# Designs tried in a protein design run: designed miniproteins, single chains, continued (3). Part 84

Each design is a single chain, and the fold is of that chain. pLDDT is the mean over its residues in the fold that is shown.

## One batch from the design tools (miniprotein)

Design m11091
Fold by ESMFold2-Fast:
Structure m11091 (fold): chain A 66 residues (1-66)
Amino acid sequence: MTYRLTFTGSVEAEIGTLLRLIGEPAAEVERVDERTYRVTLSGSAEEQEAIVAALRAEPAVRVEEL
């Protein structure tokens, strides 16, 4: 599945979230704009759901399915 992430909070929170995603072997992260990223998730449905749930729990991050 592919998702658009838009960060509206602090730069520190953005960096923290991006470092976690970059460390995830089933996630590919592409910068689309200064604060907008495309994330492509692979792996099992359970792994993908866990990653998306964690992202949606982040404050000031908009998660949109593409």
Scores: mean pLDDT 80

Design m11092
Fold by ESMFold2-Fast:
Structure m11092 (fold): chain A 81 residues (1-81)
Amino acid sequence: SDEDLLRFLTETLGLPREHAEAVLEYMKEHVHPQYQALALALMADDPALIAALRAAPNREEAKRIVGEWAERHLAVFLRED
């Protein structure tokens, strides 16, 4: 659920709530539903990504950061809709 994903992003990965919401929005728009859990696991394994997301000045920059990361690491899981 969205609440479970937000809890993972905020409580497990330590993202600010607004940044976690931006990441979730990107995942829902661009990542196939069946791969969203795998994408979150791959994010958790990338300390540099998590640090960049925590340091982002606003939610728009957080969404840009996760988008660029996803294009490099999740290309086969991105949907074309």
Scores: mean pLDDT 80

Design m11093
Fold by ESMFold2-Fast:
Structure m11093 (fold): chain A 88 residues (1-88)
Amino acid sequence: ALSAEEMAAFAEGAIRELERAAEELRAREPEEPEAARALLEGLERARELFRRALERARAGDVEGAEAALREAYEALGEAARRAEEALA
């Protein structure tokens, strides 16, 4: 298992990448506005969950951090699925 410090570093990196992805999506004029909206909503939800993981990890709550990381990944998968559904 990752240490609390490693989990915190990972969550910080994930938050930065998600912020970058959301900014890139907002900067583009979407060909599929519904899919873009679903992705943006999912990225923001995942970012909030990674922030929770970061908070828990910094507090030394490894189990809480792991749970939040799992929820963040679930949120990303859900966002991808909703975006695909919007394209169908």
Scores: mean pLDDT 81

Design m11095
Fold by ESMFold2-Fast:
Structure m11095 (fold): chain A 59 residues (1-59)
Amino acid sequence: SEELEKILEEVEKINPNTAKAIRDALERGDEVVLRTALHDLREINPELAKKLEEALSKL
């Protein structure tokens, strides 16, 4: 998804470690790590976290 990739690029600009954790979790299907990384993103930027969650729900 082009929308998902754009959002992940925005996450990477704010916090590269969180973006890497999300990408790695998605590649491995690790729901626990994904949930944790999304929680961390919500603390940093709740608007961006909401956009990412909406993009992920459409997969």
Scores: mean pLDDT 83

Design m11096
Fold by ESMFold2-Fast:
Structure m11096 (fold): chain A 66 residues (1-66)
Amino acid sequence: MLEEVKKKIEEIANTPVTSQEELDKKIEEIDKLLEEAEPSLSDEELSELNKKAAEAIAKLEDKLLE
């Protein structure tokens, strides 16, 4: 589960972002993946996943900001 969710987050992070609407939608998608995974993860796994999500969001924001 954790690795599958991390892979999905990474795939989202590697998609192009050309508008604020696309960025918001991708962030929402990542947030939903975190919410779905949270009940099945330990505190350490959740921390790792949150780190991965933060990196993915930063990467997506960087694409929009050039």
Scores: mean pLDDT 80

Design m11097
Fold by ESMFold2-Fast:
Structure m11097 (fold): chain A 74 residues (1-74)
Amino acid sequence: SEKSKAVAELTALELELVGVEIDYELGFITREQAKKRVEEIIKRARELLEKYKDNPDIVAGAERVIKRAEELLK
């Protein structure tokens, strides 16, 4: 179902964000590379938010990803 795809995409975005955080902390990627990856994650999360705006679970999940990603951009 489309909902199952959205849940899988959200889970993938959450894991990608954790990966960016770890890779940056360990020095495997530059600050510039981390910012680009975070911006891509925010963009994809916003697309999910707009597509599934009537699904509160997906909305909450997307908002959590965006908030956590924006924290890394500070």
Scores: mean pLDDT 86

Design m11098
Fold by ESMFold2-Fast:
Structure m11098 (fold): chain A 60 residues (1-60)
Amino acid sequence: AQRIANALSAVKVNGYDEETLERAAKVFGVDLEALRKAVELYKKNPDKSLEQIAEEVVKS
């Protein structure tokens, strides 16, 4: 969960392009598909914390 939250935070700061997603996934050691799911979920629920989004992705 924490690694996905950290990767999502980096993507939020640096932009949502494919290269940024791939780099964040590699740097934080998270699955790229899980990170893409977290980005999609966060865009639909911008009022939720990054940690809440990461927990929902991990539990799926």
Scores: mean pLDDT 78

Design m11099
Fold by ESMFold2-Fast:
Structure m11099 (fold): chain A 69 residues (1-69)
Amino acid sequence: NAEELLKKAREYLTEAEQHAANGDVDKARELLKKAVDYAFQYAKESGEEGSKEANELVARIQAVAAAIP
């Protein structure tokens, strides 16, 4: 069920983005870790067919990580 993993990755990533924007660094870090875990599982399950979505997740993860120390 790669679809559920993608949904969870996006949900946690959106929450991490919001907390990072609010300066809630600890919560943003916690949510980012969850997003990374689900994104990694999605990439494994989806393979090449999910590469566009996986690349989207990686770019967003990197942006959040760059926004928090």
Scores: mean pLDDT 85

Design m11100
Fold by ESMFold2-Fast:
Structure m11100 (fold): chain A 63 residues (1-63)
Amino acid sequence: SELEEARRFIELLIERGEYEKALEAAASVPGMGPETAARIREALEAGDAETAKRLVREAVERA
């Protein structure tokens, strides 16, 4: 699905350290609320890539 492709792309950006691009891509996911986007940004700023990827996956699963 397009949502699964978006999740894989966002995870790839996170793995590459392209956090700003990852956040921009995440904001384009249907059903991504500003609260979830803020939590993803917070995790990335803390260097917690695994939490950020988990939050993206959960958001896609809810969409």
Scores: mean pLDDT 82

Design m11101
Fold by ESMFold2-Fast:
Structure m11101 (fold): chain A 78 residues (1-78)
Amino acid sequence: MEERQERLAEALREALEAVLAGDTERALEILTEAFLEYAEETGKISEEEARAMAERAVAYAAADPEAARRVLEELERA
């Protein structure tokens, strides 16, 4: 359980770094893979939900880079 959360946190960190670097395509790939793996392993979310979550997270980070930076700092402290 903890290892899955850590892997998701790492994927979120890498994706946010990619968005802040202007590489939203890479960020989408990272988050899509991470959320699909989470969906497959846990069954708690569907594949469609995983893809939607990844797209929304990237769109949110791209629309508000200051908020994305704050989330990245929080993830680095966790």
Scores: mean pLDDT 77

Design m11103
Fold by ESMFold2-Fast:
Structure m11103 (fold): chain A 59 residues (1-59)
Amino acid sequence: GKEEEKEKILEEAQKLGTRLALRGENEEASRFTKEVEELVKKGELEKARKLIEELRKKL
């Protein structure tokens, strides 16, 4: 359901944020995680997924 989808998106965002933090990009990690959380709260799951995919391409 939508709740499972939200949880999966947040889990993936947390994993990518952790990878950024481990690379010393703590400020970028914080901004990324907060932006994804905001999109999830607004129900904009497709936009949240796009942010995750864009970051994955850079890592």
Scores: mean pLDDT 82

Design m11104
Fold by ESMFold2-Fast:
Structure m11104 (fold): chain A 114 residues (1-114)
Amino acid sequence: MELEKAGLYARKGFEAFSKGNYEEAIKYFDEALKLAPDHPDAARVYFLLGKAYYKLGNYEKAIEYFEKAIEVDPDHPLAPEAYRLMAEAYKKLGNTEKAEEYQKRADEIREKMR
C-alpha cells in the first residue's frame, strides 16, 4: 500500500513536471520519497527533483539532488545527463573548474555506456 501510494505520487510529480509545474512536481516527488525512499525508481525521482530545481533557478539544490540520483544508482542511464546538468549548474554559479570537471565526467560515462 505505501509502495502503491509512492508510485501514485511519483506519477503525479511526473505529470506536473511535464506541464512545467516544477514547484508542484517537487511536492509530489518529496511525498513519493517519504513513503518509499528505497523505491526502484528513486534514482529517476532524484534526477527529476534536480532538474525541477534547475528549471526554477535553484542550482545548489539541483546539484544536491543530481548527486543523490547518482549515489542511488551510479549506473543509471540518466547518470551522464545528471553530470551534464551539474556542469551547467556549476557554470550558472560561476564555478568554471567544477563545470569542466563534471562535463568531462559526463563524457567519460557516456563513452563507457556505448
Scores: mean pLDDT 83

Design m11105
Fold by ESMFold2-Fast:
Structure m11105 (fold): chain A 59 residues (1-59)
Amino acid sequence: SLVEEGEKLFEEAKKAYEEGNYEEALKLLSRAFQLYNQAGDVAGALEVYEEAGKVTEEK
C-alpha cells in the first residue's frame, strides 16, 4: 500500500539522517510525504514534515 511504501521510505530517511547523509534523508522524506498525502494519512505526512524540519536544522 501507499502507507507501507511511505513508512519504508521514512525508515530509510531516518537511517540516512543518523549517518549524516542529510541530502539523501530529505529526498527520502519528500517521497514519503508524497505517499502519505496520496494515501490520505495526514498524521503520517505531518510526522514526516516534522522530521524534515530536524534535518534542515542540521544543514
Scores: mean pLDDT 80

Design m11106
Fold by ESMFold2-Fast:
Structure m11106 (fold): chain A 60 residues (1-60)
Amino acid sequence: SEEEKKEVERIINVLKTAAENGLIDPDLAEALIARIKELVDQGLSPEEAAYRAAQEVRAA
């Protein structure tokens, strides 16, 4: 939906801003963004995708 697309863009922008300010590793931000997009494409909500991506990428 359009709401889900806007929420994904919001999350991506937050992660990019955090990387630009040195709050997170840029490679980690890129991995999180890629995984979030993949999970949303698989039918997860943007919030569930963000949570799951963070758990998977940080744990790896």
Scores: mean pLDDT 80

Design m11107
Fold by ESMFold2-Fast:
Structure m11107 (fold): chain A 69 residues (1-69)
Amino acid sequence: VAELLRRAAEAAERGDAEEALRLAMEALRLTPVEEISRAIGVLLRVVALLEEGDYEGAAELLREAAEEA
């Protein structure tokens, strides 16, 4: 999970929103049931940042999530 989130952050830093979201969704699929609610909240914030064009903010949030995973 952490590796996928780090790769998603790298994609976001490059401005590749599609790849960043794909990797973040893969990380969500591998997330334990107990953590799914929190993971969905993070994913929604990442999507909002990418839609606003805040690729740096999305990358930072994804790196933070990777450190907690």
Scores: mean pLDDT 77

Design m11108
Fold by ESMFold2-Fast:
Structure m11108 (fold): chain A 77 residues (1-77)
Amino acid sequence: FRINELPEEVDERLIKVLQTDLGLSEEAARRAVLEGDVTPAVEELRKQGRDEEADIFREEVESRNKALEEVKKKLEE
């Protein structure tokens, strides 16, 4: 691992997991992970019958994006 690249590597892994494990489109996964826009992902999860996971996913992505921003700030320091 490279510490300076860790946040991006985590983002790419999350995007891949969302596509593979949850069946999300690349667009929906990237918007959620990189932009914090969970709307497309939540809609796709609901269409798959994963309404509870859609709610949890929204909360998790918000928390995850905040954690990634904190890590980036710490790496800059």
Scores: mean pLDDT 68

Design m11109
Fold by ESMFold2-Fast:
Structure m11109 (fold): chain A 90 residues (1-90)
Amino acid sequence: SAAELARAIERAMARAATEVKKLAVEQGQERLGNEVAQEVSLLLGEARIAMAAGDFDAARAHLEEAVEVISKVDPKIGEKLRAEIEAILA
């Protein structure tokens, strides 16, 4: 169901945001980590709205933007998130 897909995406994005925030803090960039976590949270909200409306193209665009935001801190965390999103939406 769309609700099950949304919950799976929410868990994947929440984990990626937590890992990015932790890594940024460890690198002395706590403000950057907080900014990335906030932006990812907003993009997840937009993706959920798009999914609820049945607009999966818009949802994918918001999720891809979240991956790019995370990749600015760590490309490995971003690539893992992209793979998880693709697996959930397959």
Scores: mean pLDDT 84

Design m11110
Fold by ESMFold2-Fast:
Structure m11110 (fold): chain A 66 residues (1-66)
Amino acid sequence: MGDLEDRFGEEWRNLLDAARAGDDDGAREHARRAARILEEMSGKPIDVDAMADTLVRMARSLARAA
C-alpha cells in the first residue's frame, strides 16, 4: 500500500524540482511516471497523458506561487 504512495511522492517531488528549474522535458517525464503510478493505485485504466498534463500544470502553478 504505502509503496505506491511513496513512489508517487518521489515522482511528484522530482516533477516540482524540474518545474522550478525550468526543465520542461524532465517535468514531462516525471509527470508521466507519476500518472502511471496513479493508474496502478486506481486499479483501472486512466488517460495517462491527460493526467500527466494536469500534473505538469499543477506543478508549474505551485512553482510560480512560491
Scores: mean pLDDT 82

Design m11111
Fold by ESMFold2-Fast:
Structure m11111 (fold): chain A 57 residues (1-57)
Amino acid sequence: LDEEGKEIAAETLVKELEEHRKLSKEEKEQIKRRVMSAKDLAELQAIAKEILKEHGV
């Protein structure tokens, strides 16, 4: 899992969440930060699931 892959994942996740509601600048930065902190694909998937659950998706 490279940095470019993490950035794409963060962008995709933000777009998916924004289909349900508009996110603040701070929320988008927090999501990106959490995704960029993932060490491997399994951790990235776990973080994405938590973020989706927190936003009711």
Scores: mean pLDDT 79

Design m11112
Fold by ESMFold2-Fast:
Structure m11112 (fold): chain A 74 residues (1-74)
Amino acid sequence: SSLEELERRNRELGKETTRLLELGILETLEKEGVLTPVQREVKELLLAGEEPSEELRNRYGEELSALVKARAAA
């Protein structure tokens, strides 16, 4: 096995771990009744095994940042 093979496996594991964590966050927001249309679109893409666009990722990131700040202030 090469270093390149190990790096590829680590990237694949990282992608799946990130996907599962993001889905868990999105499911929690949906259960809380606060899921936005942007967040719902990201959830649908992740469930389909598809990558959200850069524009969608940016909007989603802004919404999560705002949510974290709001919860930290409470």
Scores: mean pLDDT 77

Design m11113
Fold by ESMFold2-Fast:
Structure m11113 (fold): chain A 70 residues (1-70)
Amino acid sequence: SPAARDAYRRGLARFGAGDHAGAAEEFRRAIALDPNFALAHGGLAAALSALGRDAEAEVERAEATRLAAA
């Protein structure tokens, strides 16, 4: 979905700017639009880890790996 890719791109920009909470919101938006978007799950994992939400980051990292292997 173009909308999912746009959300993912905004998430990357926010993450690079140090806005990890805003990045997580954009990556969640990308996942809501495309649940099989492996890169968006990976981005969310990185943002959650930066926020200290390590258990949730591990879940999203596992999902990114599963989707990338499919």
Scores: mean pLDDT 91

Design m11114
Fold by ESMFold2-Fast:
Structure m11114 (fold): chain A 61 residues (1-61)
Amino acid sequence: MLENVDKLLESLLSFSDKAAIQVALEYVEYLESQGKYEELEYFLKKLEETRPDIAKKIKEA
C-alpha cells in the first residue's frame, strides 16, 4: 500500500469534517498536478471506504 496516502488518511480521521474536506481537496489537486493518477485513484477509493461523507463532498465540489 502507498505509505504516504495511508498516513494522510489516518490524519483525516482526527480532523474536523471541515478541515478533513479542505485537506482532502488540496491533496487531490496536488496528486492531479503531479500526474499521480494511480495514487489519486487509491486515495479516493480508501477515502470512500473510511469517510464516505467526505468523499461525497469532494465529488460534489
Scores: mean pLDDT 76

Design m11115
Fold by ESMFold2-Fast:
Structure m11115 (fold): chain A 55 residues (1-55)
Amino acid sequence: SIDDVLAAFAARLAAELSPEQFLAAMREAGRWLKENPDASPEEVAAWLERLLAAG
């Protein structure tokens, strides 16, 4: 599910990023999800992987 994908990536972001970067990433993720309400779990996972790779 999207919630499971988000939980897994939140754990990864917390490990890879500073607390400040993690909070910024979570805010950006929340905004992206609001802009893309019909996004599939696969699309959410792909976007989060790009966010990690770019950070």
Scores: mean pLDDT 76

Design m11116
Fold by ESMFold2-Fast:
Parts: structure tokens; C-alpha cells; sequence
Structure m11116 (fold): chain A 62 residues (1-62)
């Protein structure tokens, strides 16, 4: 269901933030990609777009 997908996306986002703080950009990008996909599946296109943009910003740092 959409609520569970959004909760999973939030958990993945939190893990991505921690990975970014540790300089683990590839892990953070992977987690953000998964979070964006779950948000999109839940029908939250705005959150999916925000997560996708965050992923792109991290990719520029590599």
C-alpha cells in the first residue's frame, strides 16, 4: 500500500543522509534511487522528483 511504500522511502532517505555525512556518495546515491522509486510507486511524484534531484546533486560530487 502507499503508506508502507512512503514509510520505506523515508527510511531509505534517512540512511542516504547518513551515508552522505560519511562521504559514502555511491551508497547515498543508491539509497536515494531506491527511495525515489518507492515514492513514485506510492504516487508521490513530488517526493520522487525531490529525491531524484538530490541524487543528481550527489552524482556531481563524484
Amino acid sequence: DSLKLLQQAQELYDKAVEAEKQGKYEEAIKLLTQAAQLAKQAGDDKSAQVLQKKKEELEKKK
Scores: mean pLDDT 84

Design m11117
Fold by ESMFold2-Fast:
Structure m11117 (fold): chain A 73 residues (1-73)
Amino acid sequence: MDEARKLIEKAREKLKEGNYKEAIELAEKAIEIGKDDEELVQEAAAVLMEALEKAGEYDELSQFIKEQSEKVN
């Protein structure tokens, strides 16, 4: 739990630095580690979506949004 939260914080720092690729990797790791905590996954997903948008990875962003929608249904 604490490790995943640290990854989210580090991902946010990488976003501020303009290192979007590393921010994406860190946010993905946070989702993987924190998968049992819905609130933490939601927080990490928000960071991932912002990083993907800033990196111009629109295809990957669209796929991620679709996967999240399928999990809710």
Scores: mean pLDDT 76

Design m11118
Fold by ESMFold2-Fast:
Structure m11118 (fold): chain A 70 residues (1-70)
Amino acid sequence: MTKEEAIDIILEAAPDLSRETVEKRIDELLKQGLTPEQAAMRLAAELARRTGNPEIPQKVIDRLAELAAA
């Protein structure tokens, strides 16, 4: 999975966010040694906690599973 794919998955799950905000956070997580998949999952969990929306991590999990099956 690429960084761009991780950003797109988050924006699909949380369309109210700006691309720049998502990219900045993904870049920070990648600098910590996470993979793009791990960065997407961590940001999804962070957003779910902040917004109270549990669908965000579920949408990310479903999309990651689709990409792994393709």
Scores: mean pLDDT 81

Design m11119
Fold by ESMFold2-Fast:
Structure m11119 (fold): chain A 70 residues (1-70)
Amino acid sequence: MSDEGVEALSRAAGLALQAKDEKTKEYLGKAGEAVQNGDIEKAKEYAQKALELAKDEEVKKAIQEAIKNL
């Protein structure tokens, strides 16, 4: 687990909150919980679902960076 992946995931969640994208923020929260539990595969799955739901391009880019660093 890299600190960069955790930081990128937190940044993506913050951007989703600013964009008022409630569902994307929820899945990013689940991804963060999976990372805390050591389940990196589950974290990637939730982050991918967040990416599919995200409507804002900046949020999508942040999620892609988080997945890349997990």
Scores: mean pLDDT 79

Design m11120
Fold by ESMFold2-Fast:
Structure m11120 (fold): chain A 69 residues (1-69)
Amino acid sequence: DALVKEGERLAAQGKYEEAVEQYQQALAQNPQDYVALANLGRALEKLGKTTLAERAFAAARKLDPNYTE
């Protein structure tokens, strides 16, 4: 998943807003991408959007209950 990898690269550089855009594009193409949902949650936490981050993590857990960390 090229969009998830690009988002991770941007997040590693501290570019969390740009990382969110890449993860949202990945989810537009594959709404069941729990890796993109978990990474979206982490980036949203870094931006202080705690409620949105919790919703993203909850969605990720529903798709893969073992992917909680």
Scores: mean pLDDT 82

Design m11121
Fold by ESMFold2-Fast:
Structure m11121 (fold): chain A 78 residues (1-78)
Amino acid sequence: LEELKKLLEYLVRFFGGLSESLPEEEKKKIVEELEKEAERLRKEAEESKSEEEKELLLTLADLLLEQAELIRKYTLEP
């Protein structure tokens, strides 16, 4: 469940990124962190020996990328 704990941490950052009270600079950092972590998870999935683990890691990576896109689209892009 370490992956779920990590996902929850990123969900907290995601909601922070949607907050109007956060500076644009901080929102950009959150997007970069989410994208970087998604890349790491995809790479780890490719190296995984377990199909279950691979599927979980790929799902988490996709969710992180979707969160980053939502922050960028609705808070950083017009």
Scores: mean pLDDT 72

Design m11122
Fold by ESMFold2-Fast:
Structure m11122 (fold): chain A 76 residues (1-76)
Amino acid sequence: SSSTQARSQVQQAQSTMRNSSRMSPRQAYTQNSRQAQNLTSFVQNNTSMSMSDKTRVLSAAIQLQRQAQRFRQQSS
């Protein structure tokens, strides 16, 4: 179901964010940024998703973007 897929996407985002501390700042920026784009695309391509699921996935994308920007500053 789209709800199961949404949950999976959020869990993958959380895993990427958690693993960012083990990456170089440049790699962490790239990985978090790319995954944020993937989550945004997932929401855009799954129009049947509930508002609750959309909110969860988009919230994860925002967190990924924030973490990416933090690492971008470190990789100057």
Scores: mean pLDDT 84

Design m11123
Fold by ESMFold2-Fast:
Structure m11123 (fold): chain A 54 residues (1-54)
Amino acid sequence: MEEVEKLIEALKRFGYEKYIEDLKSGKKTIDEVLKEFRKEMSDFERLAFERALA
């Protein structure tokens, strides 16, 4: 549960609100969202996002 909340905060901060609904509804796991993020974000943004979850 805490991991989902941290992910939601990071998604809001980076402007990817479309993933928030998928996480809240349970349609996508944290790993699935991170995989999609890696395709849309720079390596720096992806690392910052992963760090926000730690």
Scores: mean pLDDT 68

Design m11124
Fold by ESMFold2-Fast:
Structure m11124 (fold): chain A 99 residues (1-99)
Amino acid sequence: LLKEAEELVKKAKELIKEGKYEEALELFKKAIELYIKAGDYEAALKALEEGIRLFTEAGKYELALELVMHLLSITENKELILKAIGLGLRIIGEQIDAE
């Protein structure tokens, strides 16, 4: 699980460099699912933060928000939910400032 998730994150980062944002989003979603399934919430949160950073740097705010919403849909862990909500609010703030 963990090695598979790490490989997916690495591949997603390369896809972003290639401008393949939708494909990268799907790999980040899969990696986060695998980290949560493994009980590694720290790794899941780091993968979420990395994906958000890369998507927002590329101006892909909708994809960054979709990644947050995906995590919220697959976990009932209260700490992870609260941290993800905070990240989602930050994305919205950054998008408003970019207008």
Scores: mean pLDDT 82

Design m11125
Fold by ESMFold2-Fast:
Structure m11125 (fold): chain A 59 residues (1-59)
Amino acid sequence: IEELKERIKELEEEVKKLEEKRKEAEAAGKKEEALEIDEELGLLEIEIGVLKRILEKLE
């Protein structure tokens, strides 16, 4: 249970960092890099959603 909560926190922090990198890439006109970051964000959101659903069932 604690490992699951820590993993969710780690992923949420990674999302925040990637959101900042996406803004930087967009501001710099790096469209390809911004799209790659969007893909990574999408995958992280799915993983976080799954983990949160598992945590809800354990609580």
Scores: mean pLDDT 80

Design m11126
Fold by ESMFold2-Fast:
Structure m11126 (fold): chain A 56 residues (1-56)
Amino acid sequence: AEAQARQIAAEFASLLSPEELAAVRAAVLDALNGGASPGEAMRLAAQIARELLARR
């Protein structure tokens, strides 16, 4: 799950700060540990990234 969470968060590395990426990675890891599919975890990461970007 850890490696998968890092891989999913890496998709947003060019868009987010290191602190924001850490938050995305933590949320994705929690979702994967809770039984979410990689696709569900990716959708969650995208939602969090959009919210962070909307804050500017």
Scores: mean pLDDT 80

Design m11127
Fold by ESMFold2-Fast:
Structure m11127 (fold): chain A 94 residues (1-94)
Amino acid sequence: MVRFVEARFPRSASGNATVTWESDFEKIAAQVLRVEDLDTGESQTVAVAPEARVGEFPNRWPPETRLFKLSAQAYSASTGKVAPLFEAEFLYVA
């Protein structure tokens, strides 16, 4: 199982947004995170290390209340299959 834990956005446009998740997958081959602003459709993706549980995105979002969608995919080296996608919506408050 993969589970979103939290996302943290800086109050100013300077700095990185951080995303934390949990995963019980063994032998992960690759992970990709995506954050999407549901108001604008703008998205950012980052590839992270197979063992990573924290990812960072440049803070490119406006300093106002926005609804975001976070999703992640993990590829299992042991099964050769895409792990179940997790998705979470969260409200960023500037």
Scores: mean pLDDT 62

Design m11128
Fold by ESMFold2-Fast:
Structure m11128 (fold): chain A 89 residues (1-89)
Amino acid sequence: SREETEELRELAKKLSSKEQFEVVKKYYNENAKSVEDLSEEARRIYYVLVGIKEGLSQEEIAERLNVSKATVSRRRREVLEILKKYLNV
């Protein structure tokens, strides 16, 4: 929903660029040293989070990542869950 999109953007804005990487790394329990070292699945979530923080729409993120809007919608829900766990909200 629009409300979920606004909540997601506000939570994402609370993270520095370094924290965006650390949040995804921690959630997937990976020992990556950089974004490039993340699993394909974790990296896909990372780039959705980056797009959200940049203020991109679902359609703009879908075009940037060359995936369907439905795929972005599902990943956005995962990002929201990850951020809520990390920020204890």
Scores: mean pLDDT 82

